# Designs tried in a protein design run: designed miniproteins, single chains. Part 22

Each design is a single chain, and the fold is of that chain. pLDDT is the mean over its residues in the fold that is shown.

## One batch from the design tools (miniprotein)

Design m736
Fold by ESMFold2-Fast:
Structure m736 (fold): chain A 95 residues (1-95)
Amino acid sequence: EEEEKKREELLKEAEEQMRRLRAAADAEIARLAGTPVAEKLAQLLAEAERSLEEFRKTGSPTARNRAAGAAIMIGLASPAVREIALELAKTLEEL
C-alpha cells in the first residue's frame, strides 16, 4: 500500500528519466550517425527500454538489473548522456 505507492512513484520517475534519456540519446545517435558509438548507443537504448518494460510488467529483479546495467553502459559509451543515464540507473537501484 504505502510501499506499493512509493514503488509506483519510483517506477514513474524511472519511466520519465527513460523518456528523457531516449530523447538525448536519439539526438546523440543522429549526431554520431554511421559510427560504432551510435550503433552501440542504439542497441543499449533498446535493451534498457525493453528491460524496463519487462520489469514494469513482471516485477522481475533480473529485468530491473538489466535495465540499470544498460543505462550504466549508455553513460560509459557517451559522456553527452552520462548524467541522465546514471540518474536512471540510480532510480532503478532504489526499486
Scores: mean pLDDT 84

Design m737
Fold by ESMFold2-Fast:
Structure m737 (fold): chain A 64 residues (1-64)
Amino acid sequence: GHMQARISGIGGETLAGLEASKAGLDPEKAAEIGYKVGRELGLQGTPSIEAAKLAAKKALEELK
């Protein structure tokens, strides 16, 4: 339920921020996008690790 979505959101936030820092992008903005996308994927039933990876990829694409 909602708790699993939050876990996926936190994973997306953490991974997006880290990857953005490595790429020279805005880590705070990437973390915000990563949290939102990760949470939405978690609500759709995507496993937490998969959700975090997809959310990080999406965040980086949006900051290009």
Scores: mean pLDDT 82

Design m738
Fold by ESMFold2-Fast:
Structure m738 (fold): chain A 96 residues (1-96)
Amino acid sequence: SAAEAAALEEGLKRQKALLEVVEKILKAKSVEELLELAEEYEKKGGKIEREKAKLLREAAEEAKEKGIEEVREELAKKKKEIEEELEEALKKLAEE
């Protein structure tokens, strides 16, 4: 139970961090803005921050190939999945 609760809390923190970066990508006006955000996260140097930077760079590369609008549509679907997973994690944490 204690180990499961700790794992759930870490998963929760990670899902919240991923949701935050997805929302930033959805609001970005250009590929250049995505790359600037990636550089800011890389400068912070944490493990979660490095993963946020990687997602931003991947989104920027995809946007260069297929356009930022198509990337935003894909990420809007992913945001819904992350939100649903976060709600489930919160429910399980409240039950433990």
Scores: mean pLDDT 77

Design m739
Fold by ESMFold2-Fast:
Structure m739 (fold): chain A 86 residues (1-86)
Amino acid sequence: DKALSAAAKLVGLILDAGDETEPVRDEVMRLLGEAFRAADAGDIEKAVEYVRKAIELAVQATPDKAEEIRKYGEELIEELRKRAEA
């Protein structure tokens, strides 16, 4: 699943930043879980909103990885849009 792969890469970037980002990692994982639930319900607008919130939170916690976080986040949004259309 390309959406799960993109989400895993995004979370991995936060995990690699160290244990001090653990609360942010947990919140990002919660938001991504909500995004998948919204997409599975056909609410792609809400799914995208949750992913964008997760991206913003992740970037603030690990600004040195901002470009990669945004890359994987946008990749996830694109895959969730395709998933909702299927």
Scores: mean pLDDT 79

Design m740
Fold by ESMFold2-Fast:
Structure m740 (fold): chain A 81 residues (1-81)
Amino acid sequence: MSPLQQLLEEALARARELVAAQPDNAAARYLYSVLATMVREPEASVEQILAALDTVIADSADDPEVVALARETAARLRELG
């Protein structure tokens, strides 16, 4: 498995746990759907994934757990190039 794929799958698992803990949290479901899409799309560049995560962060400003997970994922992606 590539480092990128492993990172995205780990982030997706954490987002799934957040959705399970907060099933009515639209921001958590939004992050989960974005990560699930990126895991499934082999053509997605790191730049495209980072742009999607930045949108999640902007739209989820009132949910610190979603913002924290999205920021952590973005930081790890930037380390990969």
Scores: mean pLDDT 82

Design m741
Fold by ESMFold2-Fast:
Structure m741 (fold): chain A 83 residues (1-83)
Amino acid sequence: KKKKAENVKKILIESSESLKEMAESLGRKGAKEEAEEIKKKAEKNKEELRKEDAEEIYERIEKRAEEEIKRQEEARRERELEE
């Protein structure tokens, strides 16, 4: 479990870096305020990830993933009820 948690933490930190790069591109296209907000949130997220225990991060992500799956299932059920 520890290795999986460490890998998740590493991936999340890398994702935050990628998000910052996307924000830079968005800023160049004229969405400067949105780009700065995304960069600030990505930096804070990265710092919080570093401070948090990898296993706690893993459990939080797992719960968020389950909530996302439930949202997708509810959306699909509503669509299929209408066909």
Scores: mean pLDDT 75

Design m742
Fold by ESMFold2-Fast:
Structure m742 (fold): chain A 56 residues (1-56)
Amino acid sequence: LDRATVAALLALPLSAQALAGLLRLEGYDVTPAQVAPLLRARDADGLLALAHRHRR
């Protein structure tokens, strides 16, 4: 997962649940509650860091 991919995902009209679900399919064990504030802030760097911390 790279910053450009995360920025592209944040540009889509995704809910926190949908975005967390997509990240889980890619092997990142994140929850909608963890993703929601980062999605709301459109924080690509924060979301990338969160995903990498929770990588299986």
Scores: mean pLDDT 82

Design m743
Fold by ESMFold2-Fast:
Structure m743 (fold): chain A 88 residues (1-88)
Amino acid sequence: MRSIETIKEELEYLENLLDEEGISEELKERLKEETEKVYELLKEGEDKAIEYLQKFTKELSKEYGASLATLMARRVYLEAQLRLIEEE
């Protein structure tokens, strides 16, 4: 990933896709909680964050299907990464 601007552009694209899918307020709150967990894991190391995200994506795929689960997991990762970069 090249820059903060690139991350923000991808997040905007993902948010538009998730809004089209009509994700619930409960699911939005869950994604916010998962972003906090991934953010803390990224501070410990990217490998730990990726391992957690793989497990999270697998669980979401069971409930929402693989395509939507991948979009949600990607959003969680990018939001956590953006927060880490902005905190310096």
Scores: mean pLDDT 80

Design m744
Fold by ESMFold2-Fast:
Structure m744 (fold): chain A 79 residues (1-79)
Amino acid sequence: SAIETAEEALREALEATRLAYEKGDRDSLLEAIGLTIRAIGLLFDAELAERNGDREGLRRAERDARRTLRDARKLKERI
């Protein structure tokens, strides 16, 4: 679901943020914070779309959440 994908993206982005912080990698930390903010927004959008029965909003949120999840996982591989 869009909500589950956005929650997974948020978990991965938060883990990337923690790893970058521990390594003192400022560039990766800034990128990870950006992904975390994006994931929070997508989770909000997905929850709002579900409450309103907005099928198109849910499809967009899921697509964007999957992309954010991929970006967060790729960032973790680079840290």
Scores: mean pLDDT 91

Design m745
Fold by ESMFold2-Fast:
Structure m745 (fold): chain A 59 residues (1-59)
Amino acid sequence: HHMEELKRDLEGIEETRKVLERQRAALDAYRATHPGVADSNYAYRERLLEEAEKAIEAA
């Protein structure tokens, strides 16, 4: 799974959460100015963030 590093670092959740919050804010800003984000890099990052947030929620 492409989130293996985050899963192994679940015990550092606070640090990971802060990174995720910053990344989420950056993606939200980008999406606001670029509707229909088709950039694979941003699409991948968005999915990675959602998976990471879900993992934190499940922890």
Scores: mean pLDDT 67

Design m746
Fold by ESMFold2-Fast:
Structure m746 (fold): chain A 119 residues (1-119)
Amino acid sequence: MRLAELYLSVGQGYLSSGNLHYAIEAFEKAIKLAEEVNADDPLVGRALSNLGQAYSKLGEWERAKEAFERAAKIFQSTKAFSGAAKALFNLPYVYEKLGDYEMAAVRKREAKELAEKAR
C-alpha cells in the first residue's frame, strides 16, 4: 500500500469518529505525498473531497470550498465523473453558507450534468 493511501485511510477513520483536526492532518499528508508523484492522482481528488467534508463539519466554509473545487477539477481532468459529481454536490451548501447563491445554483447544475455522464 502506498503511504499516501495509508494516510487517506487513517484520515477517513478520524473523520468517521469525529476527530476532525486529526482527519485534516492525515488528509493533508496524503495530498502532499500523492502530489509529489502526480498532482492529478485520483487519490488527491479523494483526499481533497474528504478534507472539504472535514472543513464543512468545522464550519470552515472557505477552506471547504477550496478543497471541493480542487477535488472536482482533479476528478474532471482524470474523467472520474462520479467523483467529480460527488465533490460538486457538496459545493451548493458551502456556497449558500458563504452567501453566494448564484454559484450554489451553478455548482448544483454542474453536479447533475456530471452525474449523468457517470451513468
Scores: mean pLDDT 84

Design m747
Fold by ESMFold2-Fast:
Structure m747 (fold): chain A 57 residues (1-57)
Amino acid sequence: SMDMIKKLYKKGQKLNDQSSIDLTKKAMSMPDSPKKSIQVTSGSIQVIGTQIDKSLQ
């Protein structure tokens, strides 16, 4: 719809300044599945995380 294009234009102007901040937020959300799992089970998963790190070492 034409309305959507107009909204994008206005939104684009506001997002222009917030693009940098939005990028950071998006990056934080990107590792949602893997990293979030570890963060959600903070403590228990720490043991697993350490094990993986030792393998990479």
Scores: mean pLDDT 50

Design m748
Fold by ESMFold2-Fast:
Structure m748 (fold): chain A 87 residues (1-87)
Amino acid sequence: GMKEEAEKLMEEIAKRLGEALGKEVAPDGHSLTRAAKELGERVGRPELGRRLIEKIKEAYTAMQNGDYEEALKYLKEAEKVLEELLK
């Protein structure tokens, strides 16, 4: 179901953030936003870090509301911003 897909994509984003930072990052909204901020600052792209935080917050809010279709949309957008940060 879409809930399982959203949870798996959050886990993938957490893994990629953790790999980039050299740390373990939990697949929850709070941990992901902290990691996104740290990554943006460390790579000298705080603007992209802020965009990533916005997309993660939108996804987390959608998940809290049970709107897994909207959550998947924002998580896919977050993944694209993460790709930009890792270039």
Scores: mean pLDDT 87

Design m749
Fold by ESMFold2-Fast:
Structure m749 (fold): chain A 83 residues (1-83)
Amino acid sequence: AEDDQIALTRGLARMLEEQSKIVDPLTAAVSVAGTYLSRLGVSTDDITKARAEAAERLAERLEKLGYTDQARILRRAADELRK
């Protein structure tokens, strides 16, 4: 349901903020993108590509909910994962 997706997105925004206090923001964003990918139930041999796509998708959702700074960090993480 859409409410479940909004709740998940807000939870991941909080997770990113908390993890960014103990690791660098880019490392935190990669970790949060991995958590989001797991919640999507995706199984793939190209985990790095899937994580980059999950980071981009999560960034779009976060931006729509007003988490602009968190969205920017996740887009940066997606770019780094694609290198």
Scores: mean pLDDT 80

Design m750
Fold by ESMFold2-Fast:
Structure m750 (fold): chain A 97 residues (1-97)
Amino acid sequence: MEEFAEAMAAVFEAALRQDPVHVEAALAAIALAQRNKDPEAGVALLREIAGMEPAEARELRERILATFSDEEKAKLAELAKTVEEALEEYAEIRAKE
């Protein structure tokens, strides 16, 4: 769990500095890891996303979503709301350090 939190923090830092597409790509990666039941691959992909340029993150997201069903896309939209709230909280914490 700690490795996942560190990977997500790196994604949030990238999103705050560059583009929210890093968070959108991370959500797709999390959903893919859940589908494949491979949390280690998910964490590794989150770390890669944090180091990506916004255009690369967007391409990765599009490739993942192309393999998703409508039901998987609906679940991703629900996850997006939760993670958007987490990003806002993370930004507040960072602003107060």
Scores: mean pLDDT 78

Design m751
Fold by ESMFold2-Fast:
Structure m751 (fold): chain A 94 residues (1-94)
Amino acid sequence: LVEEAKELAKELVEAAKAGDVDKLRETAAKLVELAKESLSDPEKALEVLKIISEALAEALRLAEQQGNEDAIAVIREASQQLLPIAKETFEKLA
């Protein structure tokens, strides 16, 4: 899970650098699914969420610098999809 998150996070940032919106959307969706899978191990889920959040923040900066509105929209949508997953992760750790 954590190693997979790191690999996909790198792919997300590379797609953002390339301005490849289709690849960015694909990779973001895979990261969201990985975050959902990590809910079975809440301690690892926190690390996965941190990795994904950092990658999305970096990708957003790149998309904003490029003025790529489609890329910005994809990144914002992925961030919104992570909010309920983060909430459930915190609840399972309590």
Scores: mean pLDDT 83

Design m752
Fold by ESMFold2-Fast:
Structure m752 (fold): chain A 84 residues (1-84)
Amino acid sequence: KEKKEKEELIKRVKEEVKKLVEAMELDHKLTGVSLSEMAEVFEDLMDKYIKSLKDDKEAVEVAEKLKKEVLEKFKKEEEKKKKE
């Protein structure tokens, strides 16, 4: 039963990050906010979220990995918008 608690936490971390990314991508499309500005807001929110998970090393590692993956995605999207 204790192991289910950790699995549930990791599942919630993945779901929260996914929802945040989807909301930010929608905001970018609707408002025209820059990818760099979105990345900054995302990083700040993720850092606060990771800090709240401080007592669970595994959840912190999962959240940090997802943060890096999303930031890399935003960077690649910016590269695709090469003016040419």
Scores: mean pLDDT 74

Design m753
Fold by ESMFold2-Fast:
Structure m753 (fold): chain A 101 residues (1-101)
Amino acid sequence: SEEKKEKEEKEREELSRMAKAMGRGALAAMEEKDAELARRLRAEAEELVRTGDNEDVARAVGEVARRLGYEEGLAFGGAAVLASEDAAETFDLIMEALAAV
């Protein structure tokens, strides 16, 4: 039904908004902890979203979390979510990658 389609569209928009809010929160937390690291992680994530695919982003999130820590991986993933055309899809991918760490 058309009503069901509109509801699904609204639910996707809400998930996108929540994903972006979580991404902003993770970056803000990292900026308070280490502003230089936050800036570098953000720049690297934005470049990877621009030049790579979703598998590259997921792999990089997992590698950052394993190498630097979960908070750093979440901040990198948050930056990727904010730079992504589909924030909700990117958020699901980064959370799956972080769960595998």
Scores: mean pLDDT 85

Design m754
Fold by ESMFold2-Fast:
Structure m754 (fold): chain A 96 residues (1-96)
Amino acid sequence: SARDEALRLHVYIVKNKDKLSKEEAYELLDRAVEIAVQAANEGDFSGLLAATATIVEIANYLNDPSLVDEAIARLEKEGHTAAANAVRATVELSRR
């Protein structure tokens, strides 16, 4: 499931945080966005939230919050409006 894939990605990031190259972090970001799209298409709300949290975590790791905006823009460009809105909502909640 999308949720299980998001959980596996999160565990990998936590275990390898001190070893991640910038290139690997960008690849993991792309994977998290793809999981968010999959979860949205499947109606997997838990998977969508987990993938969104992973996108935010990677952006924070890279100290580049613009990567969250780029992920949202990519989701909208590909027609995944619901997923894009979920990412925005999760980011706003995490800033409170």
Scores: mean pLDDT 78

Design m755
Fold by ESMFold2-Fast:
Structure m755 (fold): chain A 65 residues (1-65)
Amino acid sequence: PLKEVSAKLAIVGATVEAPDLSVARFEEKRIVLRVRRMTPESERALEEARKIAEYFGFELEVERE
């Protein structure tokens, strides 16, 4: 579905500028991100990803390395 593709692209875009943050996996109605280190860049990217997930109706889960 277009909505799922748009959500995935937006999340990937949000994480590109945060080297310590990556997309671990996409699940049905849930996006899982992985954080190596919580930097100001990672915090901003997580906040943006949370807004994107909320807008598209996905849950956001964060795993720590």
Scores: mean pLDDT 79

Design m756
Fold by ESMFold2-Fast:
Structure m756 (fold): chain A 84 residues (1-84)
Amino acid sequence: MVEEMRAQALALGEEAAALAEANPEQLRADVARAREALAAAPAERRPALEVHLAAAEELLAGVEAGRALEAARAAAMRVLEALL
């Protein structure tokens, strides 16, 4: 059910927020790798990678602004919406 997937996505977002707060440099490196992957990706994969990159950039901005949990939940929901 979509409701169960939403709950799972939010739980993963909370985990991602904790990891990002502990290792913001790792998140910056992940965002850089995602940009490289998007640039090298075939046209068919670019929309999905753009969603993931936007989610990762939103999480990074939220961590830097002290809003990691809020940003992670928003990012998780963005990724879930793209998968539906």
Scores: mean pLDDT 74

Design m757
Fold by ESMFold2-Fast:
Structure m757 (fold): chain A 69 residues (1-69)
Amino acid sequence: SSQVQQQIDQIIDNIVQAIQNNDDATVVANIRQFRDIMSQQYGVPANAPMTPAQDAIATQAAQRIQQAV
């Protein structure tokens, strides 16, 4: 869904901004929100191990964050 992708993009932007501002609480909150969105999108509980599809998306998100900071 394009709306889910927009939500993920916003979370990545929020994390990058929070890292640049040394705002650890906001980083943690946005990582939790990312997990909740992934759980809802793929029907897997947030505390369960990630599926391969979720792991791939999380890895890509992490790479985007590292590239941006």
Scores: mean pLDDT 77

Design m758
Fold by ESMFold2-Fast:
Structure m758 (fold): chain A 92 residues (1-92)
Amino acid sequence: LSEEEKKKAVEMAEFAKEVAELLAKDPRASEEAKEAARKAAEAAEKMREAAEKGDEKAVEEYARKAEEYLAKAKALDPEATEAAFKEALAAH
């Protein structure tokens, strides 16, 4: 894996973690969206660990899972998830 790919893996893991933390703190967010965001953060962290080890197949698998769970959170609670996305992006 290139240094750029490893950097992107770190950035995606940090973004997913921040989205999950923001949703967890939002009393208006659905519990299902909070759970989906937590699973996205877990998948993104596993992707980062795989990138550190140079496991390209695991990076692709966990990146896909992280994206799927983020999309699920947005589908379950679009308003709360979009607000969390904007806040997480502003922190970068």
Scores: mean pLDDT 84

Design m759
Fold by ESMFold2-Fast:
Structure m759 (fold): chain A 61 residues (1-61)
Amino acid sequence: SLEEVREEVLKHLDELLKTKTPEQAFAEVSRKIKELAEKHGLSTGELLRIHREARDRVDAA
């Protein structure tokens, strides 16, 4: 589901931010978002929403 993908993405991003720069963490999580969106059949709008939330979290870090 969209919520499961969102939670997995944000949790993964938080782990990456412990050891990587914000830009490195975002690059890796962006690949994960694309993979999960394809696997779970997310719409382009849903993918863009999760991608935006990930960017906002990176910018807040």
Scores: mean pLDDT 82

Design m760
Fold by ESMFold2-Fast:
Structure m760 (fold): chain A 92 residues (1-92)
Amino acid sequence: PSEEAREEAIRLLEEAARVLEELAEKEKDPKVSKQLRALAASLRLIAEQLREGTLSPEVAIEQLRKIREELSKLPNTEEAIRLIDEAIEKLE
Protein backbone atom coordinates (compact mmCIF):
# COMPACT_ATOMS: atom_id res chain seq x y z
CA PRO A 1 0.00 0.00 0.00
CA SER A 2 0.99 3.65 -0.47
CA GLU A 3 1.96 5.83 2.50
CA GLU A 4 -1.37 7.70 2.17
CA ALA A 5 -3.33 4.41 2.10
CA ARG A 6 -1.48 3.22 5.23
CA GLU A 7 -2.19 6.51 7.06
CA GLU A 8 -5.89 6.24 6.08
CA ALA A 9 -6.01 2.62 7.34
CA ILE A 10 -4.48 3.76 10.67
CA ARG A 11 -7.16 6.49 11.03
CA LEU A 12 -9.95 4.01 10.21
CA LEU A 13 -8.66 1.56 12.85
CA GLU A 14 -8.44 4.33 15.49
CA GLU A 15 -12.03 5.33 14.58
CA ALA A 16 -13.19 1.68 14.88
CA ALA A 17 -11.53 1.49 18.31
CA ARG A 18 -13.38 4.66 19.43
CA VAL A 19 -16.70 3.20 18.20
CA LEU A 20 -16.07 -0.01 20.21
CA GLU A 21 -15.06 1.96 23.33
CA GLU A 22 -18.31 3.99 23.14
CA LEU A 23 -20.30 0.77 22.63
CA ALA A 24 -18.56 -0.78 25.67
CA GLU A 25 -19.58 2.21 27.86
CA LYS A 26 -23.27 1.66 26.94
CA GLU A 27 -23.09 -2.15 27.27
CA LYS A 28 -24.85 -3.56 30.37
CA ASP A 29 -23.29 -7.03 30.10
CA PRO A 30 -19.84 -6.79 31.79
CA LYS A 31 -18.45 -9.75 29.80
CA VAL A 32 -19.46 -8.19 26.45
CA SER A 33 -18.19 -4.76 27.60
CA LYS A 34 -14.80 -6.28 28.56
CA GLN A 35 -14.54 -8.07 25.19
CA LEU A 36 -15.38 -4.86 23.27
CA ARG A 37 -12.67 -2.96 25.22
CA ALA A 38 -10.13 -5.74 24.55
CA LEU A 39 -10.90 -5.69 20.80
CA ALA A 40 -10.63 -1.86 20.78
CA ALA A 41 -7.20 -2.14 22.48
CA SER A 42 -6.11 -4.70 19.84
CA LEU A 43 -7.15 -2.29 17.04
CA ARG A 44 -5.19 0.56 18.68
CA LEU A 45 -2.11 -1.68 18.99
CA ILE A 46 -2.32 -2.68 15.29
CA ALA A 47 -2.66 1.01 14.32
CA GLU A 48 0.41 1.91 16.45
CA GLN A 49 2.50 -0.95 15.00
CA LEU A 50 1.52 0.04 11.44
CA ARG A 51 2.52 3.67 12.20
CA GLU A 52 5.89 2.49 13.62
CA GLY A 53 6.48 0.11 10.69
CA THR A 54 6.87 -2.86 13.08
CA LEU A 55 3.89 -4.73 11.57
CA SER A 56 3.61 -5.66 7.88
CA PRO A 57 0.32 -4.89 6.07
CA GLU A 58 -0.10 -8.62 5.30
CA VAL A 59 0.10 -9.63 8.99
CA ALA A 60 -2.13 -6.68 9.95
CA ILE A 61 -4.81 -7.89 7.48
CA GLU A 62 -4.70 -11.40 9.04
CA GLN A 63 -5.08 -9.96 12.57
CA LEU A 64 -7.89 -7.60 11.47
CA ARG A 65 -9.80 -10.47 9.84
CA LYS A 66 -9.67 -12.38 13.15
CA ILE A 67 -10.89 -9.30 15.07
CA ARG A 68 -13.69 -8.85 12.50
CA GLU A 69 -14.78 -12.48 13.04
CA GLU A 70 -14.87 -11.98 16.84
CA LEU A 71 -16.84 -8.72 16.45
CA SER A 72 -19.42 -10.47 14.22
CA LYS A 73 -20.41 -12.56 17.29
CA LEU A 74 -21.12 -9.42 19.38
CA PRO A 75 -24.22 -7.16 19.15
CA ASN A 76 -24.25 -3.71 17.48
CA THR A 77 -20.74 -3.99 15.97
CA GLU A 78 -21.79 -3.40 12.31
CA GLU A 79 -20.23 0.11 12.13
CA ALA A 80 -16.88 -1.06 13.59
CA ILE A 81 -16.84 -4.01 11.13
CA ARG A 82 -17.41 -1.61 8.19
CA LEU A 83 -14.49 0.57 9.34
CA ILE A 84 -12.23 -2.50 9.68
CA ASP A 85 -13.27 -3.73 6.19
CA GLU A 86 -12.35 -0.29 4.77
CA ALA A 87 -8.97 -0.41 6.57
CA ILE A 88 -8.28 -3.89 5.09
CA GLU A 89 -9.02 -2.55 1.58
CA LYS A 90 -6.51 0.30 2.14
CA LEU A 91 -3.82 -2.20 3.26
CA GLU A 92 -4.32 -4.51 0.21
Scores: mean pLDDT 89

Design m761
Fold by ESMFold2-Fast:
Structure m761 (fold): chain A 59 residues (1-59)
Amino acid sequence: KLDEYVQRYLDALIQGKPEELRKLEDEIEKNFTPEERAAFWDRLYREIRDNAEKLYTKS
């Protein structure tokens, strides 16, 4: 599910784990079509904005 990969990627970004990010990118390349990858990156960018607002405000 696309949402699962987005959540895992955000967690890896927050924790500063470049190795995990590379692993997730490889999994996305293998499991997603080019169109789905584009959708993933678009969704991730949107989630970063939403998480910045929501997580920083929420605590």
Scores: mean pLDDT 73

Design m762
Fold by ESMFold2-Fast:
Order: sequence, then C-alpha cells, then structure tokens
Structure m762 (fold): chain A 73 residues (1-73)
Amino acid sequence: SVVEEVAELLLPLVEEALRELGLDPAEAERLAREAAERLVAGLRELLAAGLEPDLSDLTPAGQEAVRRALAGL
C-alpha cells in the first residue's frame, strides 16, 4: 500500500531522530507508520480541496515521501 511505501521511506529518518533524542529505537517502525498514515490522509484532504502541497521547504527524503504518496493516490 502507499502507506507502507511511505513508511519505508520515513523509517531511516525516524530512526535517526530517535537516536538524536535518546528515545526508544523499538518505536521507529510504529512512528514511521503513524507519520506515513497522517501524511497520506493530509495529502488526500489537500487534493480533495483542489490544493497542491508546497515541497520547497522539505528535505530531499521528505520530497520523495510526498511524491510517492501522491503517485499512490
């Protein structure tokens, strides 16, 4: 599913953030999936409203996650 593809793209970023914050690395897969679900849901709402997301402020990895989500919608 598009959520699973986006979660896989976000997983390395979540793992790095958890390491930097000293948080539990076992939470990485769950947090990546939750972030992917929220991203996909938000993009569906923007598209339904006739709006396009601005990707210019995102990291290259963030831009790829959004492009992958949009391609799956």
Scores: mean pLDDT 78

Design m763
Fold by ESMFold2-Fast:
Structure m763 (fold): chain A 90 residues (1-90)
Amino acid sequence: SMRDQILARLQAILDRARRIYDEMAADPRVPEQRKTQAGFLLMAISAILLVVERTPDAPESVLEEELANAEGILAALEEMRRRVEEEIAR
């Protein structure tokens, strides 16, 4: 179903965000404030997936909006990772 496709996409987004967070958390050169910020973005994606899982009657438009929100948060995390890599490469 469309819902199952969106849930699979949200899980893939969460898995990617978790990988980025784990890599940042493991790097002692990454500032602690950046690790904390990355953790909040990961938690936000996790919360979106949980809300979608717990709202089986949500209309498709709401599911697509939540997917777009999760994609936006992942993009913000990827941009943060890129900036941190530039910062520590000095």
Scores: mean pLDDT 90

Design m764
Fold by ESMFold2-Fast:
Structure m764 (fold): chain A 94 residues (1-94)
Amino acid sequence: DLDRLLAILEDILRLEEERGLVNEEEVEAGKNAIKDLRENKSEAGALFAATVRLSALLGLPDPLGLAEEILRLYEEDPEAALARVEELHRRLFA
């Protein structure tokens, strides 16, 4: 669900701003990136971006490798891939 992934990305951007990890220019860039994903209907792009940022914020090893793994899963089983991102979101925002 693209709308859910975009909502997760908005939650991430808000948390990064609250923690002082991004400045106002980077917040604006993040908002524009989310807008571009929405306009292009890029569920795979939103999934990848959310996975990288959630895993980095959780301090997990190899955020890019995990995002590549989940993107590969998305090609075979989109529901399972979305469930993995929801688990990461729950761990960060619990």
Scores: mean pLDDT 86

Design m765
Fold by ESMFold2-Fast:
Structure m765 (fold): chain A 59 residues (1-59)
Amino acid sequence: AVEEFKKKIEANEDISKELLYKAMTELHGKEAAEKIMKAIKSLKPVEVGVTAAKVSAEL
C-alpha cells in the first residue's frame, strides 16, 4: 500500500480513497488515517495527494 501510494504521488496520478486510507493506516496508524480521510472529504480529487503528503510529513 505505501509503495503504491508513493509511486502514484511521484507520478502525479489520481489516488483512490481505499489506497490512501491503507497507506496512511500503515504509515501513521488508524487514527491518523481517519484524520486525513476527514480532511479530504471536502477537497477536490486533485488536492487529495498534496494534502495527504503534507499531513504525512507533519506526523
Scores: mean pLDDT 67

Design m766
Fold by ESMFold2-Fast:
Structure m766 (fold): chain A 64 residues (1-64)
Amino acid sequence: SLLDKLLKKIDEIRSESKSVQEFLDKVVDFYREQRAQGVDEKVRLKVMEYAVQKMEEWVREQEA
């Protein structure tokens, strides 16, 4: 599905990002791109929910 492809892109952004801040910046840019391409708001919000979950997992992994 389109959602599965977009969620996979979030996984790619996570793998390419060296910091949580870089990840957030790239996720925001990706959201803006999705919006510009006319991706449905409900789908875009599910992608953002997934990105937030990935961010929270990463922050937890960084806790020493």
Scores: mean pLDDT 86

Design m767
Fold by ESMFold2-Fast:
Structure m767 (fold): chain A 75 residues (1-75)
Amino acid sequence: AEADLEAEVYLALGEIYRAVARLSKNKEDQIEALEKAIELYRKALDLATDPGLRAQIEANLKETEEELKKVKEEL
């Protein structure tokens, strides 16, 4: 319960940084924000025990890793 609540906070923070990346006008800031989002999603996944929450975090993590890969390939 407490670990899952903490995981939800990290998930929300990761989503915020992912949104920051989308608002970023330069590739350096976009990469930094996406890397921060990935770090936060990994922390969320380490804490999450609920299967549904874990699946949601894993999905966001994979999408963000793909976004980062595309941004890096465009540099």
Scores: mean pLDDT 85

Design m768
Fold by ESMFold2-Fast:
Structure m768 (fold): chain A 80 residues (1-80)
Amino acid sequence: MSEEEKLLLQKAREIQEQMEEESKRLNLSEKVHELSDKLVTFLENVAQRKIQLGSQEILEKIEELEKQLKEEVEKAKKEQ
């Protein structure tokens, strides 16, 4: 496993841990869980080499999904 692959798996774990913490605090919606699942699935496809993207493109896609998750968490906070 390359260092880049290890970094991607570490990012997936960090996101899942963050989502679990936010879920306990905010009673997060099904949409937030759906976005988290999409990120995990994307990272699994990358790790299994099913996606033919460069490492930088993969990181950019991960950052885009992280941004979407953050936006949904902020919406949930406003509804408390």
Scores: mean pLDDT 69

Design m769
Fold by ESMFold2-Fast:
Structure m769 (fold): chain A 81 residues (1-81)
Amino acid sequence: SAEERRLQEELRRLEAEIEANKDNPERTAELMRRGAEVTARGLRLRVERDPSLSEAQRREIEERLEREMREVEELLEKLRE
């Protein structure tokens, strides 16, 4: 869909910008947070559209998203000190 294409384009731009700013850890961390949010939103949209996903698969996806978000939050918290 158009929304998924937009999210995919934003993710590609964020990845390129992270690579360009790899020498700035604070900016890189903020860009990674934005990337994680875009990725999580894209995954949730796909999960909502796919009726063939099992309960186990849905749980696995949600657990992974929650874990990724915690890791990004921990990194940002450390760098914002």
Scores: mean pLDDT 77

Design m770
Fold by ESMFold2-Fast:
Structure m770 (fold): chain A 75 residues (1-75)
Amino acid sequence: AGAEAAAARNDEIVALAKRILEQGYPLDELLKRLEELDPQVAKTIRILREEGWDDDLLRKVAAYALAAFEVAQRR
């Protein structure tokens, strides 16, 4: 894949992540979705939450992980 293809994929992931965040889903709902699609990423985010990471930051991480999964399914 060329540099343009990689950039386009990253742009698509960012756009989807922003859309997920705009829907206003709480972190717990995003984690429930991630647990069904990628249990390891969901577990990592839960550990970071227990270590005192900000829920708003973790919500962004969860949204980007969900967006990356959706984009990967299209290939």
Scores: mean pLDDT 78

Design m771
Fold by ESMFold2-Fast:
Structure m771 (fold): chain A 69 residues (1-69)
Amino acid sequence: SPLEKLQEAVRLAEQGADPDEVAELIYEALKPYVSEEQARRFAEVFKRHLEQGMSATEALAAADAEVAA
């Protein structure tokens, strides 16, 4: 399930995993269900917000909002 993979990525980010590795997990989780370009953009936006000190759940919500716009 893509949701299970996204939840695992969020959990790893909450535990201080490397933002690059978490972004790659999100990209891999999404790419079967959306365009490659959309999956890449989502992962990039998530990583950016995570690097700026947002919680993993806040970064995920921000990425969803920006990609949906």
Scores: mean pLDDT 81

